# Designs tried in a protein design run: designed miniproteins, single chains. Part 108

Each design is a single chain, and the fold is of that chain. pLDDT is the mean over its residues in the fold that is shown.

## One batch from the design tools (miniprotein)

Design m3995
Fold by ESMFold2-Fast:
Structure m3995 (fold): chain A 65 residues (1-65)
Amino acid sequence: AAASAEQRALGARLSAEFRRLAETAEPEAIEEKARELEERIRREGLRGPEVVEEAYRELIAWLRE
């Protein structure tokens, strides 16, 4: 499956938290961090819902610094 109900719910929670924190951040800085994560994911060939979860988790942690 594309994602389980539990994984989808977790993703929605992480997405909401990211949007809240990103509201006060510079769009350019967020774009650069997202690009770094994209390159890492591409290099490792990772796929699946847990990849999205990890990306949001890292972005949230970075935004909270």
Scores: mean pLDDT 69

Design m3996
Fold by ESMFold2-Fast:
Structure m3996 (fold): chain A 72 residues (1-72)
Amino acid sequence: MLERLREELREAQARAAEALAAGDAAAALAEARRVGELLLEYMRLRGASEEELEEARAKIEEELAALEAALA
């Protein structure tokens, strides 16, 4: 199901970009979080180790916190 996951990821990225362009910080953060969730699932399906998934999750959470601060 990598093809469907890639499509969902693309759609979430497009919605995040649209929200940012519209100045909708709440929607942009929600879609960015969705992108992070989809990226972790994509990595898992590609055979990423538990350690790699933990590192990716931590990085995604840090990037989301930075985005939230920038939009405040």
Scores: mean pLDDT 82

Design m3997
Fold by ESMFold2-Fast:
Structure m3997 (fold): chain A 80 residues (1-80)
Amino acid sequence: MLSDEEKKKKMLEELRKLLEEKNASEEQKEMVLDLMKSVAEFESLEVFEKIYAEVKKMIEEGEFDPAKLQKKYKEIELES
């Protein structure tokens, strides 16, 4: 089975591919991935998965604003 860190890394690579498929700018990709890398580093897998699911949904809907993604992260962090 994959470790928690390996699962997080796999989800980050999937998120990178999704951002490229949705034509996010280089700056938007860097900001979103930096946010999610920080979440992966400091949060448990359970919290990371909750944040990842919401961020992925927002990106699939065409939302790449890092400020909005960070706001969503804070909302989930407070509930977790």
Scores: mean pLDDT 77

Design m3998
Fold by ESMFold2-Fast:
Structure m3998 (fold): chain A 70 residues (1-70)
Amino acid sequence: DEKKKLEEEAKKLEDAAKDIESYLNERKEDALKNMSKEEAEKAEKGINEKVEKIKNEVNEKVEKLKKEAE
């Protein structure tokens, strides 16, 4: 059952990360709609960097949980 708990926690973190990514991507698309190409590129880069940082931190935690579940 401990293995199940770790797998469920890992899935929960993965799902949360996807939700955050989807939310940020929607905000990005809305923001870019009314921007110049230069502003849009800068904003997109900034948002993408934040998403990557979150994904990296979540992936590290997920990998740790998956290894403990094994």
Scores: mean pLDDT 77

Design m3999
Fold by ESMFold2-Fast:
Structure m3999 (fold): chain A 118 residues (1-118)
Amino acid sequence: MITLKESGGGTYAEGSSATLSMSYTGDPSGIELVSWWMQKPGEPLRFVASITRSGKTYYSKEYEGRATISWDEAAKTFYLNLSNLKKEDTAVYYGVVFAIVDGVPQLVFGEGVTVTVV
């Protein structure tokens, strides 16, 4: 079973940058992609970014040019770098792992880290 540990939550100044990290444990062999999702207060869960094991990246239109996703497989950690933070970036951010285990697709969500922009 894959388990996730998030860090990088906190209070950030408007215009600054934040780095969120997600460390995973367990067997990584089935991991196909890792992604970041966010939920703003009073809004539905939204896609931010993903990166495949082959290194292909995908970004939502809202985060294109302001977010960078990266995956360090040796460190078993994936990152979301957010730049030029706006008050509207205040949200809970979730790291999500998509893995195929015994031929069955699995989604594993982290507990969420709160980012507050002041």
Scores: mean pLDDT 84

Design m4000
Fold by ESMFold2-Fast:
Structure m4000 (fold): chain A 69 residues (1-69)
Amino acid sequence: SLEVIEKQVELNPDGILPLVEYAEYLAKQGRLEEALELYKKALKIAKEVGADVMAEEIEKKIKELEKKL
């Protein structure tokens, strides 16, 4: 649920997974610009902590959303 995702982001705003889950939820709701902002935040954190596989997956999601905007 959105409430659970929002709470996870609030408790761990630097967490990659909660940000990605919230971004995916917003994208499904058609809130593409907000989803893009959260994916970009998650990507920055993923790169900072060296989560290279996760960063690559997030970059692909960003490119897909940018094509729709």
Scores: mean pLDDT 79

